# Ledger of designs, part 19: designed miniproteins, single chains

Each design is a single chain, and the fold is of that chain. pLDDT is the mean over its residues in the fold that is shown.

## One batch from the design tools (miniprotein)

Design m639
Fold by ESMFold2-Fast:
Structure m639 (fold): chain A 70 residues (1-70)
Amino acid sequence: SNSEILNITKETFVEMSDLTAEYVAQVQAAKKSIDDPAQLAATIAQLNAQFQEQSRQLLEDYKARMQQAQ
């Protein structure tokens, strides 16, 4: 139903917003705690890879929920 689709979209938006906020906070924490430029770059690259994987999983869940709501 249209109501279910709207609720799934709203919930996914909130989850993506929370995930993005966590990623930003982790990057900011790394910048404050890591003095070595090479270590900082490696840490940010790892955090970015983790964020991409979590975002991909969230999108897959969203697609599955949308398919069930139809």
Scores: mean pLDDT 88

Design m640
Fold by ESMFold2-Fast:
Structure m640 (fold): chain A 71 residues (1-71)
Amino acid sequence: MEKAKEEIEKLAEESVRRIRQTAAAGGDVTAVVHEAIRELTKKGVELGLSEDEAYALASEALTQAIARAQP
């Protein structure tokens, strides 16, 4: 679990960079957020988590990464 959490948190930080870039360019932020959650969840499942565990971890990691990036 710890290794899966670390990988997902790293990918979440990369996803936040894409989300911020999309927002700055006036693009579809909602679509990018949905894509990021889907990709992070898929990665978690590949790393041995259940789909529910992967989704929960992906959502939490992305939410925390977004919160850290905002003032």
Scores: mean pLDDT 80

Design m641
Fold by ESMFold2-Fast:
Structure m641 (fold): chain A 99 residues (1-99)
Amino acid sequence: SKEELLAEIDKALAEYASPTEVAENQLASRLSLAGLLDDHTRELFLRHTIMQAPTDEISSKTEKLAHLKVAVETLEELGQAGPRELEEARRALEEILAK
């Protein structure tokens, strides 16, 4: 479920990041979303964020996990966190943690 996925992301964030780093990275991700003009553009950006997170070699593990959490939470807020999106996010989480 989405609740189980978010709990696993939170567990990983607690292991790899200080609470301050988590809060700062989540705030940065939320501010980026606030700059987008409409819900459709936000949805596309969030789907892209989930798909790209495992292959992003620039962002830290903590940044990837924080972006993944914000992406899942915001897709849920938009009513777009379906089974496919949750499966993609779960695969992204597993790949990030494997590195």
Scores: mean pLDDT 73

Design m642
Fold by ESMFold2-Fast:
Structure m642 (fold): chain A 120 residues (1-120)
Amino acid sequence: SKKELLEEMKKKLKEIKEILNESYNEAKELYDKGQTAEGGAVVKEGLERSVALLDEMIELAKQTDMTEVEALAKEAKAKLQALIDKLNADPNLPIDDIEKELNEILKLLNEIADLIDKEL
């Protein structure tokens, strides 16, 4: 049913937020120890896992005709990929730049959550 697909999207969205939060917290501890490249690698792994979950969310949004959720999920995926590309180009990317990009992504994920909740 549409409700079951919306609940699945909500679960994936929660998992993405948990992955991003945990990866950022671990990376911040590594950065505080001067292990900048290791911190960047932890963020990158979290971003790559989040991209895979967003691909699944985009397919669920298509199945439920939630065009705005599909658009926002694609935008969030593009921002995740851009941050992955930055980390690949500069393994010593400053933590403040990572935090800024993650906050923009989290804002999009919160907008997706609000749209899903309106349909439940």
Scores: mean pLDDT 91

Design m643
Fold by ESMFold2-Fast:
Structure m643 (fold): chain A 75 residues (1-75)
Amino acid sequence: MEEAKKRYERINRIAQEVLAELLGEPLPKEVKPLTKEQIDAWLDRAAERLGLDRGTVARLFSQKLMEKLEEEEKK
């Protein structure tokens, strides 16, 4: 079993969940791996929606991603 692949898929899914949460939108039905450009674009939109700087939103995204990963680890 490839841990790197499983970790990547989990991170990608949780990242999309966090981004959807920050944007106030539902998860897309078609979940494909996010590129850095797509993540940046979503973070920019979240920053505009929340009235925060992109850097602040990126840090918030990272913190939420880490928290969700820790929660999954406790399961």
Scores: mean pLDDT 70

Design m644
Fold by ESMFold2-Fast:
Structure m644 (fold): chain A 78 residues (1-78)
Amino acid sequence: DELRQKKLELLERVRKREEEEYRRKKDPGSAMNERLVQSAIDGLKKNIITPGTLMGLSIAATEYRREGRLEDAKLIEE
């Protein structure tokens, strides 16, 4: 439960960042990434895994690896 909550918080952080980037730049890639990360959040809450869920998890894990947060990236990938 604590690990699941932390995973959801990590995903919501990435989703909000993509939303803010879209607001500032109107970048279609940021809008797509936000939707995919939202799909990962929804999939984890419903315990349903779709290709969109996996893509959203991959996007978030890649972002945390880029930030040097390797433990957070590993938590998302599991």
Scores: mean pLDDT 78

Design m645
Fold by ESMFold2-Fast:
Structure m645 (fold): chain A 63 residues (1-63)
Amino acid sequence: GAEEYRRRVEEGLAAGDWLLTGQAIYDALVNKDKEAAEAVAEALDRFQPGNREGVLAAYEGAT
């Protein structure tokens, strides 16, 4: 679910694990789960403001 993707991104970012973070983003985009993509975008925006727009644009381009 969306919350699981958010947790994976936050845990990956906190650990400095870009592979884990990238995999969570990719899974959310590929599965066409907009709620998951938005949850990931919010987690990234909290870490670095402005990322939400980029993640949502990537989701729209991938689907």
Scores: mean pLDDT 68

Design m646
Fold by ESMFold2-Fast:
Structure m646 (fold): chain A 72 residues (1-72)
Amino acid sequence: LTKEQALVALRGVPPERRGEVVRNLILAHPEAKQEIVDAAIELFPSKREELEKAGKIEDPEQAAEAMYEALR
């Protein structure tokens, strides 16, 4: 999964569902965690600091949960 693919997926859903989609993308593609984090930051620059902090979590499940909370 690339950053551009994550951006396309996120742009295709309503704003209220983007946090859930980011969480699901990280759980489905833990190897692409950084690309998904970068896509989320591009779409939500006001939450950059929270998203960067969540993205630094090594465990993909914990990172996914933190990303969901940041985008809530």
Scores: mean pLDDT 82

Design m647
Fold by ESMFold2-Fast:
Structure m647 (fold): chain A 72 residues (1-72)
Amino acid sequence: SPRFEQLVQAMVDQATGWIDYLLEQGLSREEAVQQAREVADDMVRYLKTHYGLSDEQAQYIRDVVDQKIDEV
């Protein structure tokens, strides 16, 4: 659905933007990726609780975010 695709894109944009910011602040890639993944996991949990995301939708968001993180 358009709303779900918008959520996926917002999660990717936040995770990759946060990594870019942390790298510019002098964090290692490993530290930046770990922090971005933790924030993404917290947001997916929030979306499941408040927006009724399925387990499959939550896993899809995690998979897409992880793929895009590997590209940074």
Scores: mean pLDDT 83

Design m648
Fold by ESMFold2-Fast:
Structure m648 (fold): chain A 63 residues (1-63)
Amino acid sequence: DKLIVEKTVTEDHKTVNEFISHGLPKEVRILVNENTKFYVNGKEVDIDTPLKVGDKVTLVIEL
C-alpha cells in the first residue's frame, strides 16, 4: 500500500530534507522511511535537492 502526500512549499527551506523535518505535519513525518520517493514539480529528486517557495513536493510512502 502507498500513501501519497502533496504540499506546496510556503516557507523557505534549503532542501527536501529540511522541508520534511520542518514543513510536514508530525503524523506524516514519522511515516517517511528509506523506501519513500520524493518528487519536486513532478520530477524525482533526492533529499539534498534545493527547494524554493512555490515548489510542489510529492512524497510516495510505502506502508
Scores: mean pLDDT 78

Design m649
Fold by ESMFold2-Fast:
Structure m649 (fold): chain A 93 residues (1-93)
Amino acid sequence: MKETVVKSTMVTRFTERDGRVYRTLSGDVPELTSEKKYELTVEEHWPDDPLGDATGTIVSSIVVREEDLDKVKNVSVSWPTEEISRDVLRSAE
């Protein structure tokens, strides 16, 4: 069967306040209108200076059969600002 890759991109931003680091996520995620199981791959790219004005990206990729392509919808989402450990920034690749 022919398969295609549907990609959705989220933007991640890091801010430092009072010695604590916060992460904000917003953008699009793939949503299935069917309860079929598909493989979802998530790739995260951090900015060279995560606490600067640059943003990172999270790319969500789903492999879907061409016959099911119309059942995949991109949904705009925004997560609340979350406090993260500075160790997470050092471990990001």
Scores: mean pLDDT 64

Design m650
Fold by ESMFold2-Fast:
Parts: sequence; C-alpha cells; structure tokens
Structure m650 (fold): chain A 94 residues (1-94)
Amino acid sequence: SRRAEELAILEEQMDAVLAELEARGLLDPAQAAELRARLRRIIETDPEAAWHLLVAILTLIDHGKLTLELLRQLIDLAEAGDIAALAELTQKAI
C-alpha cells in the first residue's frame, strides 16, 4: 500500500541518518540504540511527526548545524507532537 511504502521510506531514511551520525562519532552505540528505539516509536505512533522530524534533521545536516543536544531536543518535541515548536527550533538553528 502507499502508506506502507511511505513508512518504509521513512524508516530507511531515519536508519541511514542514525548510521551516519554514529559513523561520524556524534552518537556512541548506546545512544544510537536509544534514539533508534525512540524514532521507531514515533514512526509507529505519529508518522506525520516523524516526517517533520526527518525534514528538520536533514535540514540541520545540510546547514552543518546538527548537534547531539539539538537532535535530542527535536526528538523530544516530535514525541510531544509539537510540530510548531520543532519547526521553530529548526529555523532558529539555521
């Protein structure tokens, strides 16, 4: 189904981002495992929040502004469903 295809792409992109951050040394293996579990839960419970979170993370990577602290703040906001605050934080970090 289209929805299943969209969710699969979202999971693949999130896994790729976490793998890259771990390879760069921004995340240790324990932190990567923790954040992977949290991201999977967001994808399963609120796919729209997960898509906004992915866009925010990719935007900050493209601008060279992503830090572990900022990544954690974005994930916290996505878990809360606060898409407006997530977008605002992303804009302020650019």
Scores: mean pLDDT 85

Design m651
Fold by ESMFold2-Fast:
Structure m651 (fold): chain A 85 residues (1-85)
Amino acid sequence: SNYEKALEKIIETLNRILEVSTDLEVEMLAGVGLLAIAVYKSLGDYKKAVEIGLRTLKEILEVSTDEEVKKLAEEGIAEVEKLLK
């Protein structure tokens, strides 16, 4: 169930990023990521959902110029990677 806890943290982090971001590119990345996560979660593929979520957070970290968004993505990635060890 480490993947389930990791996925919950990913979804929480992406939703928090959507709440604070005003950048359309960041909002689109988070939105598309959440949709893909929902699809794989509905299929019971929690591992792929987590992989997509981590990729989405890393992409947001690369494209965002907002320090608050970058901090949320960085902290989320660190917590998720810790759960997967």
Scores: mean pLDDT 88

Design m652
Fold by ESMFold2-Fast:
Structure m652 (fold): chain A 97 residues (1-97)
Amino acid sequence: DQIDQIVDDLSRRYDVNRTIVRGGVQYYQQTGVYPDGLDLVVSGNSISQGRPIPSDPRQAMQTDPRYRGAVAGYNVPVVRRRYDQVARDLRRRLDSL
């Protein structure tokens, strides 16, 4: 599956959990919008815990305390830079499908 290959490649390349990349793919498939780094974190956390990806991840982050730990991790500058790089690369890979 081309999607699984993208997930495996990006998770290995950037040393991020596969659920982060998979969350971004599912976010794009559901919304038609390319995920940013924060969208990856919220979407990845949702699927890792067996929850549906929220239609507005940024609002869910503000209102749902279950995302607090994931968002706190993203706010670390080196982690944020990494997820932002993952988001940019994922966009390019999705555009090539």
Scores: mean pLDDT 82

Design m653
Fold by ESMFold2-Fast:
Structure m653 (fold): chain A 74 residues (1-74)
Amino acid sequence: LPSVAVVVERDGDRVRIRVLDEEGKVVAETLVGLDTPPERVEEEVTRLLVEKAGVPEDTARRMARGAARVVEQL
C-alpha cells in the first residue's frame, strides 16, 4: 500500500488539511474552522483517509487523532 501523509496548515481563520500520496500528490483536501472541535476534525479526516486514500479505518482513526491534535494547537 502506498504511504500517505496528512499535512495540516493554518490559512487565516481556517485550517487546511491535505492527504498526500507517496509521490506528494494531493488525493484529498478539506478546510475546517480554527475553532472546530477535535471530534469533528477526527471525523472528517478519518472519512477522507478511508474514502479517498484507501486507508483502513483503524489506521485512519489514529492518523486523524494526530491531525486533530495539531489543529487544536494552532
Scores: mean pLDDT 81

Design m654
Fold by ESMFold2-Fast:
Structure m654 (fold): chain A 79 residues (1-79)
Amino acid sequence: SMNEPLERFLKKHPEASLYVAEFALKQSREALGFLLSYRDRDIIPQDILDEFFLSPAEEVLANFDAIRERVVAHLKANG
């Protein structure tokens, strides 16, 4: 479930908790679920991220770009 993977992810990456919480409040949990499914990889597939970050409303997308850059860089560095 999304609850279990999200909790495990945040325990391993506490700094990402703010980004994930912001994402969960402003976006569908389906998009978050897909992002978290790639958390164990060194490289998160950019095409998947683009698909979901380009789908949300434009206002959310502006905030998402900053969150995405930080989360992707954080996950790549920690993979």
Scores: mean pLDDT 49

Design m655
Fold by ESMFold2-Fast:
Structure m655 (fold): chain A 63 residues (1-63)
Amino acid sequence: SIEKAKKAAEDARHGAELAEQTSGPGGQAVARKVREGAEIAENYLKQGKGDEAFKAAERASGA
């Protein structure tokens, strides 16, 4: 559903922000990957593609 996709995208965005607090190169790389996935999910939400948005957000959170 669109609501689940919105929450998943928000969770992914928050995860990226937390990862950005890590000083190591690995933490920065993970943060960029999660942020990119969150942006893709948000773009799908703008298009009304809740299922695609949810999948993109899950992929981001699983990084």
Scores: mean pLDDT 76

Design m656
Fold by ESMFold2-Fast:
Structure m656 (fold): chain A 92 residues (1-92)
Amino acid sequence: SRAELIMLQASLGVLYMHFYILYKVTGDEVFKELAEQIAEIIELVDRRDPSAPAKIRALIEKLKEAKKKYPELSKVFDNAIETLEGLLELLE
């Protein structure tokens, strides 16, 4: 639904800020790359770009790899993955 799409996009905005803060605190470029890819997906979804599903799937895989490096942040990564999977289902 439209309400679900709005809520998922808002959740992505929060996740963008979270990963950007993690980048500023840790200095690890992976968090900057994750934040930038979240921002790209927000823009693609907003303009209804047909490339959005492929970009979402690529980001999910990158999040799974980053989770392996930072297991103490598993809940943050799991929340991001679930948000993106929910968005992907709505874009079918």
Scores: mean pLDDT 87

Design m657
Fold by ESMFold2-Fast:
Structure m657 (fold): chain A 76 residues (1-76)
Amino acid sequence: MSQEYQRKSDFAGWAADLVEEKGVEAALEKVRELQKAGELPQDIADEIITVLRHGAEKGRAVELLRGLADAYAAAA
């Protein structure tokens, strides 16, 4: 199984939890901060940012991010 895909799944799930707790705007700012610091892989960061930037309301953003986490976990 791919450690890379498991890590991407973990990051997507973390982002979903962050949106659920703090909302879309705070999650977007934190993901951008970690991406700029090199702490978040560019590809998964770009996918998370895309979900958050499309103006999804909180519940839909969480749903999409958890779906992304599940997809990566299944591919790991």
Scores: mean pLDDT 79

Design m658
Fold by ESMFold2-Fast:
Structure m658 (fold): chain A 85 residues (1-85)
Amino acid sequence: MKVEDLSEKEKELLARFVFYSIAELEAKERRLGPEEQRRLQAEVEERVARASDEEIERALKEMIERLGLSEEELKKILEEIKKSA
C-alpha cells in the first residue's frame, strides 16, 4: 500500500504514531530528560492537529523514508493502531 491510498483518518492515526516514534528516537539519541520528551510529544500532537491532509501525507512519506519503513511494515503498524483504537 501507498500513503496516498490511505483514508484521512488512517493518515492521521499513522502520522501520530510515526511522529511520536520519531520524537522518542530523537529524545533517546539526544539523551533528553522526561520534561523535554513531553514537550516534543506535545509539539508533535499540535503539529498533526493543525496540519492539512496534504501536509500530513507529505510529512508521512518523508518520515517513512527516513525511518526506512517498507510498505508492508507500514501496513502492519496501521493494523496494530486500528486494533488499539
Scores: mean pLDDT 72

Design m659
Fold by ESMFold2-Fast:
Structure m659 (fold): chain A 55 residues (1-55)
Amino acid sequence: TPLQTEFGKRVAEAVAEVRAEDAASGGTLTPEQRHARLFARVKEVWAEIDAEKAA
């Protein structure tokens, strides 16, 4: 569905953002920090999509 495609795209962007943050920090983020950042961003993406469905 269009919503599944959009979610997948935004999740891919979130992964790229976390990778860019790790690279910018010189690779000093722990696996737990990377997981926390990715989880928070995916949670935001889900909330954005849920709000879009409600509008």
Scores: mean pLDDT 76

Design m660
Fold by ESMFold2-Fast:
Structure m660 (fold): chain A 81 residues (1-81)
Amino acid sequence: SSEDEQRIARALETLSKLSEDERRLVGDILLHELRTTHGVPQAEVDAWRARLDAALAAGDWAAFEALVREMLAYMYQRSRA
């Protein structure tokens, strides 16, 4: 939704101001929330973690931001169900 898109945009703007260590921490927190709060199966969380680790290892911040956008969109969509 437009509201979710606005929240994601604000989160990504905040993320862009964080250090690399803080960005890694944000990724870890989001994966933890997907598993514990939103009931995402461990195998799916592991697949997202692999994508996160690959993006960070490559220094590919565009891929990292795209992945964070996907995670936030999933969380926001499910939170309104």
Scores: mean pLDDT 79

Design m661
Fold by ESMFold2-Fast:
Structure m661 (fold): chain A 87 residues (1-87)
Amino acid sequence: NLEELFDKAFEEAVKNVKVTPEHKRLVAEGKLSPNLAKLFILSQSDPELLKLWQRFLVRISQLTDLTDEQKVAIADAVAKKLLPLIK
């Protein structure tokens, strides 16, 4: 179940958030990580992945106490775990 895998990956990424210099650059440039961008593109052609993308946006919006760099790092980590299972 992709939703359960997503929830687990998201919780693990929040607990173990690691900001890299690349994440700081992405925030400064206003860009999505390559992994997150790929997940978004795939979600445009798959209704189940679109639901997962919508769930992801809701969960990120709930992280009001985190920096933009931490949010990008969490998003990238989640996308890295999910992409091998859906491509």
Scores: mean pLDDT 82

Design m662
Fold by ESMFold2-Fast:
Structure m662 (fold): chain A 91 residues (1-91)
Amino acid sequence: MKEAEEYLEEAIEILEEIAKSLEKSNPEAAKAIRELVARAKKALEARDYETAIDYLELALELASLLDLSEEEREKLKEAREKVKEAKRALE
């Protein structure tokens, strides 16, 4: 499913941007998000879209518990919408 893959790749990119912005303020959270994103990328390469979505949803949940800037919160909302669109594309 090329459409679902594109949405998941976009969600991964946004979560990597959030992790990068957190490197100085919360390096442990940045590391945890990157680890989940790395697992999602590996699942996506294997065309295991359900496992990729599970890891991305865990990363989104972790990020939602953090004290984020307004810009980081808006990016988190965008990433969440991309995962939702991927889920719809897979039906």
Scores: mean pLDDT 85

Design m663
Fold by ESMFold2-Fast:
Structure m663 (fold): chain A 87 residues (1-87)
Amino acid sequence: SLDEQKRAVLREARARLRALGLPAEALTYAGVGLQEMANAKSIEELEESYENFVKYVREHLDEATAERVIEVLEEARRRLVELFEKA
């Protein structure tokens, strides 16, 4: 199902974040952003959630940590967009 495929994207993204050894605060922010993107009902809603979360991360985390979080969110965004296009 689409929900199962979205959960797989989230699990893989969270595993990548854990492997990078990011601070707990960064893992928490990334987790929220991933869940909001997965909850999106359209590509437009997904892109809006992604853009809002990128801004939030850049405002609240140091530059180096923010860029690492954004890399994982960007990969998850691309994979979730593909799921919407195939559905």
Scores: mean pLDDT 80

Design m664
Fold by ESMFold2-Fast:
Structure m664 (fold): chain A 95 residues (1-95)
Amino acid sequence: MTAEEVYEALLEALKNASEDTPEAKEMKELWKELADRWSAKVAAENLSEEEVARLAGVPEELIERAAAGDAAAQEEVARRVVLHMIEEYLREKEE
């Protein structure tokens, strides 16, 4: 399963968070864990939003466009940061 597939599954589970299925609850808990871990890392390193994007492997050109106020670039930076969080999590689980 790719990080993109996990991202889509997480979005669908969060959209249906009111469902009583164990699967939906598990995906919501996974999202919270991912967000908490990433927030702790950002806070511990005193990272700026730009540094967070660089750490996630976002291209400098895209970061610069987002900083200039390009809404599409800002959304793409956010998506890539979340995908990087999921990829790191999956890599740790495989080891």
Scores: mean pLDDT 72

Design m665
Fold by ESMFold2-Fast:
Structure m665 (fold): chain A 81 residues (1-81)
Amino acid sequence: SEEELLAEALKLAQEAGKLFREAQDAIERGDTERFEEALERVEEIIERLREIAKQMTDPASRAYIETLVALAEKELEELKE
């Protein structure tokens, strides 16, 4: 259902937030492997969020998920260099 897709998107957004904190911690510790693993997981989450957005029929819910994707993409770009 659309409600289940929205719930999944919110959970994925929360997981992405945790992974960004993990990536920042890895940078501070000089842990390249942990940093790269966190970024790869965030990229997978972004791809799934894009697929969820495409399946949403409610314009407001779709726009909200698209906003989550845009914010995650921006933070990912800022962390990469």
Scores: mean pLDDT 86

Design m666
Fold by ESMFold2-Fast:
Structure m666 (fold): chain A 71 residues (1-71)
Amino acid sequence: SEKDKIKEEIKKLAEEAIKELEDDPFMVALVRHEEKQLLEEIESLSVEEARKLLEKYKKGLENLLKQHKAA
């Protein structure tokens, strides 16, 4: 289903972020927590709402990685 594709994209983005953060267990835990919350939220959303949430998540992860690399 379309929602399954969105969920798989979220899992992929989270996995890629975790690989970049692998030496920071706090940041890894934060990414895993956000992924879990987001996947649970998507179950109750429409496909259109889930796509908007995916876009926000992707941008949030990009910002998180930039902040981590700047430290």
Scores: mean pLDDT 81

Design m667
Fold by ESMFold2-Fast:
Structure m667 (fold): chain A 72 residues (1-72)
Amino acid sequence: MEFVEKAIKELEEAVKKGMSPEEIARLANKYIDEAKKLGEELGLSQEEIDNIRRTIAEAVAKAVEELEKKKK
């Protein structure tokens, strides 16, 4: 889904720009809520919506980890 790809890119850019963990968490929660709304509108199951949420959360965690590696 294009939405998930856009959300991941926006979150990766936020991490690269040095946004605080609090700001990144707020942005991630915004996209997770949007994914829930879009998934419900498209008739996705709760399990599928939860998988999308997990994918976004994992992408954020990976982006943060990669930035920490580059700081060393």
Scores: mean pLDDT 74

Design m668
Fold by ESMFold2-Fast:
Structure m668 (fold): chain A 91 residues (1-91)
Amino acid sequence: SAAAEREELLQKLQKAFSEVNKAAVKGDPEAQEILARATKLLMEYNRKTPISTYESLLLYYAIVAILKENPNLSDDEVIKKSEEITKFLLG
């Protein structure tokens, strides 16, 4: 079902965030850069497009996961893909 697919995707995004966060805490510069860039992109998005706290959390998880897999994507492409993921998760 679509609900089961959303739950599985959310769990994968949360796992990716946890892995990046743990690496950043241990001093991994690449992980620290992912979180720094994700934070800047989320702050910029919320300034222009006010969304709920829950939607912001989902968007942040999506941004981190995308940057982990594709660190060379442009900010616009990261946001576009993260919006698509967040929209799917919200139904």
Scores: mean pLDDT 91

Design m669
Fold by ESMFold2-Fast:
Structure m669 (fold): chain A 74 residues (1-74)
Amino acid sequence: MSLEEVAREIAKEARELGLDTVAQAFEDVAKNPEDGRVVTAAVFTLIAAAFESEDPEVREKLLEWARKLIEAAT
């Protein structure tokens, strides 16, 4: 899948889970997939959300999204 498609899917899932900051970061990636600053900001947003989350299922989702982003960006 393209980086734009991966970012859109992650943004939708993040919105459904109430992770609005993560959703916004990935919506920005979908609009600007070639902008390395936007992609880097999304990675840092995932890391911050993982440290703030007390739910292990949410943390697993954040790690899955990080892996998908790295694979799509490489």
Scores: mean pLDDT 81

Design m670
Fold by ESMFold2-Fast:
Structure m670 (fold): chain A 65 residues (1-65)
Amino acid sequence: EEEKKIDFLVKHYGLSRETAEKIIKLFKENPNITAEDLEKKFGLSRELAEAILNDLKNNFEPPTF
């Protein structure tokens, strides 16, 4: 299941696989992580960080293309 989320972040948000893996791991270790934490650690825009966190927090299944 984690691989599907990583693939979603890579394809949908244009993140590198390494960055997507680090974000997933960090969220798994700290589910209360904020968009500001993602901005500071990965240099993401606030808008992008908020979108990623929203997807992760809602326990959604990634869309199939």
Scores: mean pLDDT 75

Design m671
Fold by ESMFold2-Fast:
Structure m671 (fold): chain A 84 residues (1-84)
Amino acid sequence: SEAQKILDEILAEFKKKFEEELPKIKSENEAYRKLTSLFGESLRKLISKLKSLGLSDSIPEGIDRLLEEFDRLLKEAIEKLKKS
């Protein structure tokens, strides 16, 4: 569906932007702060796009998927920091 395509694109961009920042991250707090910033931007973009297309019913699922990806990326960053 159109909503799923938008969700997938925003999730992919969120992940890519965080992965580009990972080499610069030196602590768990830095990882959390960067993810929070990128999450806020991705959430704003998601809500705007879904609303503009009349797909507001997909917003809760989109938020849940972004939160799940946030948690996944944070765990991956913490594990990388432990190995450094």
Scores: mean pLDDT 86

Design m672
Fold by ESMFold2-Fast:
Structure m672 (fold): chain A 90 residues (1-90)
Amino acid sequence: SEMEELRKRAAELYSEFNKLVLEITKLGAKLDPETAEKVGSEQAKLMKEFAEKMREFLEALRNGDVAKARESIKEMEKIVEELKELKKKL
C-alpha cells in the first residue's frame, strides 16, 4: 500500500540520518574546539528539525493524510542532504 511505502521510506531516512549523525560526531572529535562547537550547533539544529518532521509524518499517518505524509518525507530528505553537506565540509 501507499502508506507502507511511506513507512518504509521514513525508516530508510531515519537509518541514514542516524548513520550521518554518528559519522559527523566521530569527525567532530578530530576538530579544534571552536570548529567542533560550530559543527555541533549545526548538527543539533538539523537533528531538531528532523525530529519535528518525523513527528509530523507520524501524525499524518495516524490521520490517513497521505499528502501531508509525503510532504514530511520530502522535508526529511532535505535535512538528510543538509547533513551530508555538513559531513563533506569535515
Scores: mean pLDDT 89

Design m673
Fold by ESMFold2-Fast:
Structure m673 (fold): chain A 87 residues (1-87)
Amino acid sequence: DAVEKGKAALEEADRLVREAAEALAAGDYARAAALTRRAAELLEENVEAVEAWLRSQGLATPDTREQLLRRAEGLREIAARLEALAA
């Protein structure tokens, strides 16, 4: 079920972002970067399923897929910056 898969993927991405924030608060830039990158990858790999779930909730627009991909790109940029700080 694409709707259930999309919900699970979005919830997992949100969980990873929260864990990344905790790692950042602890000064663990390397862990924060890794968790943020995983969240971006999860959104990219499941963009169609997440779109299907958002549509089931009445939240999808014609731009939803592009917005999800832009969010994933933003997370990748954050991860790269955190990786630079960890080095």
Scores: mean pLDDT 89

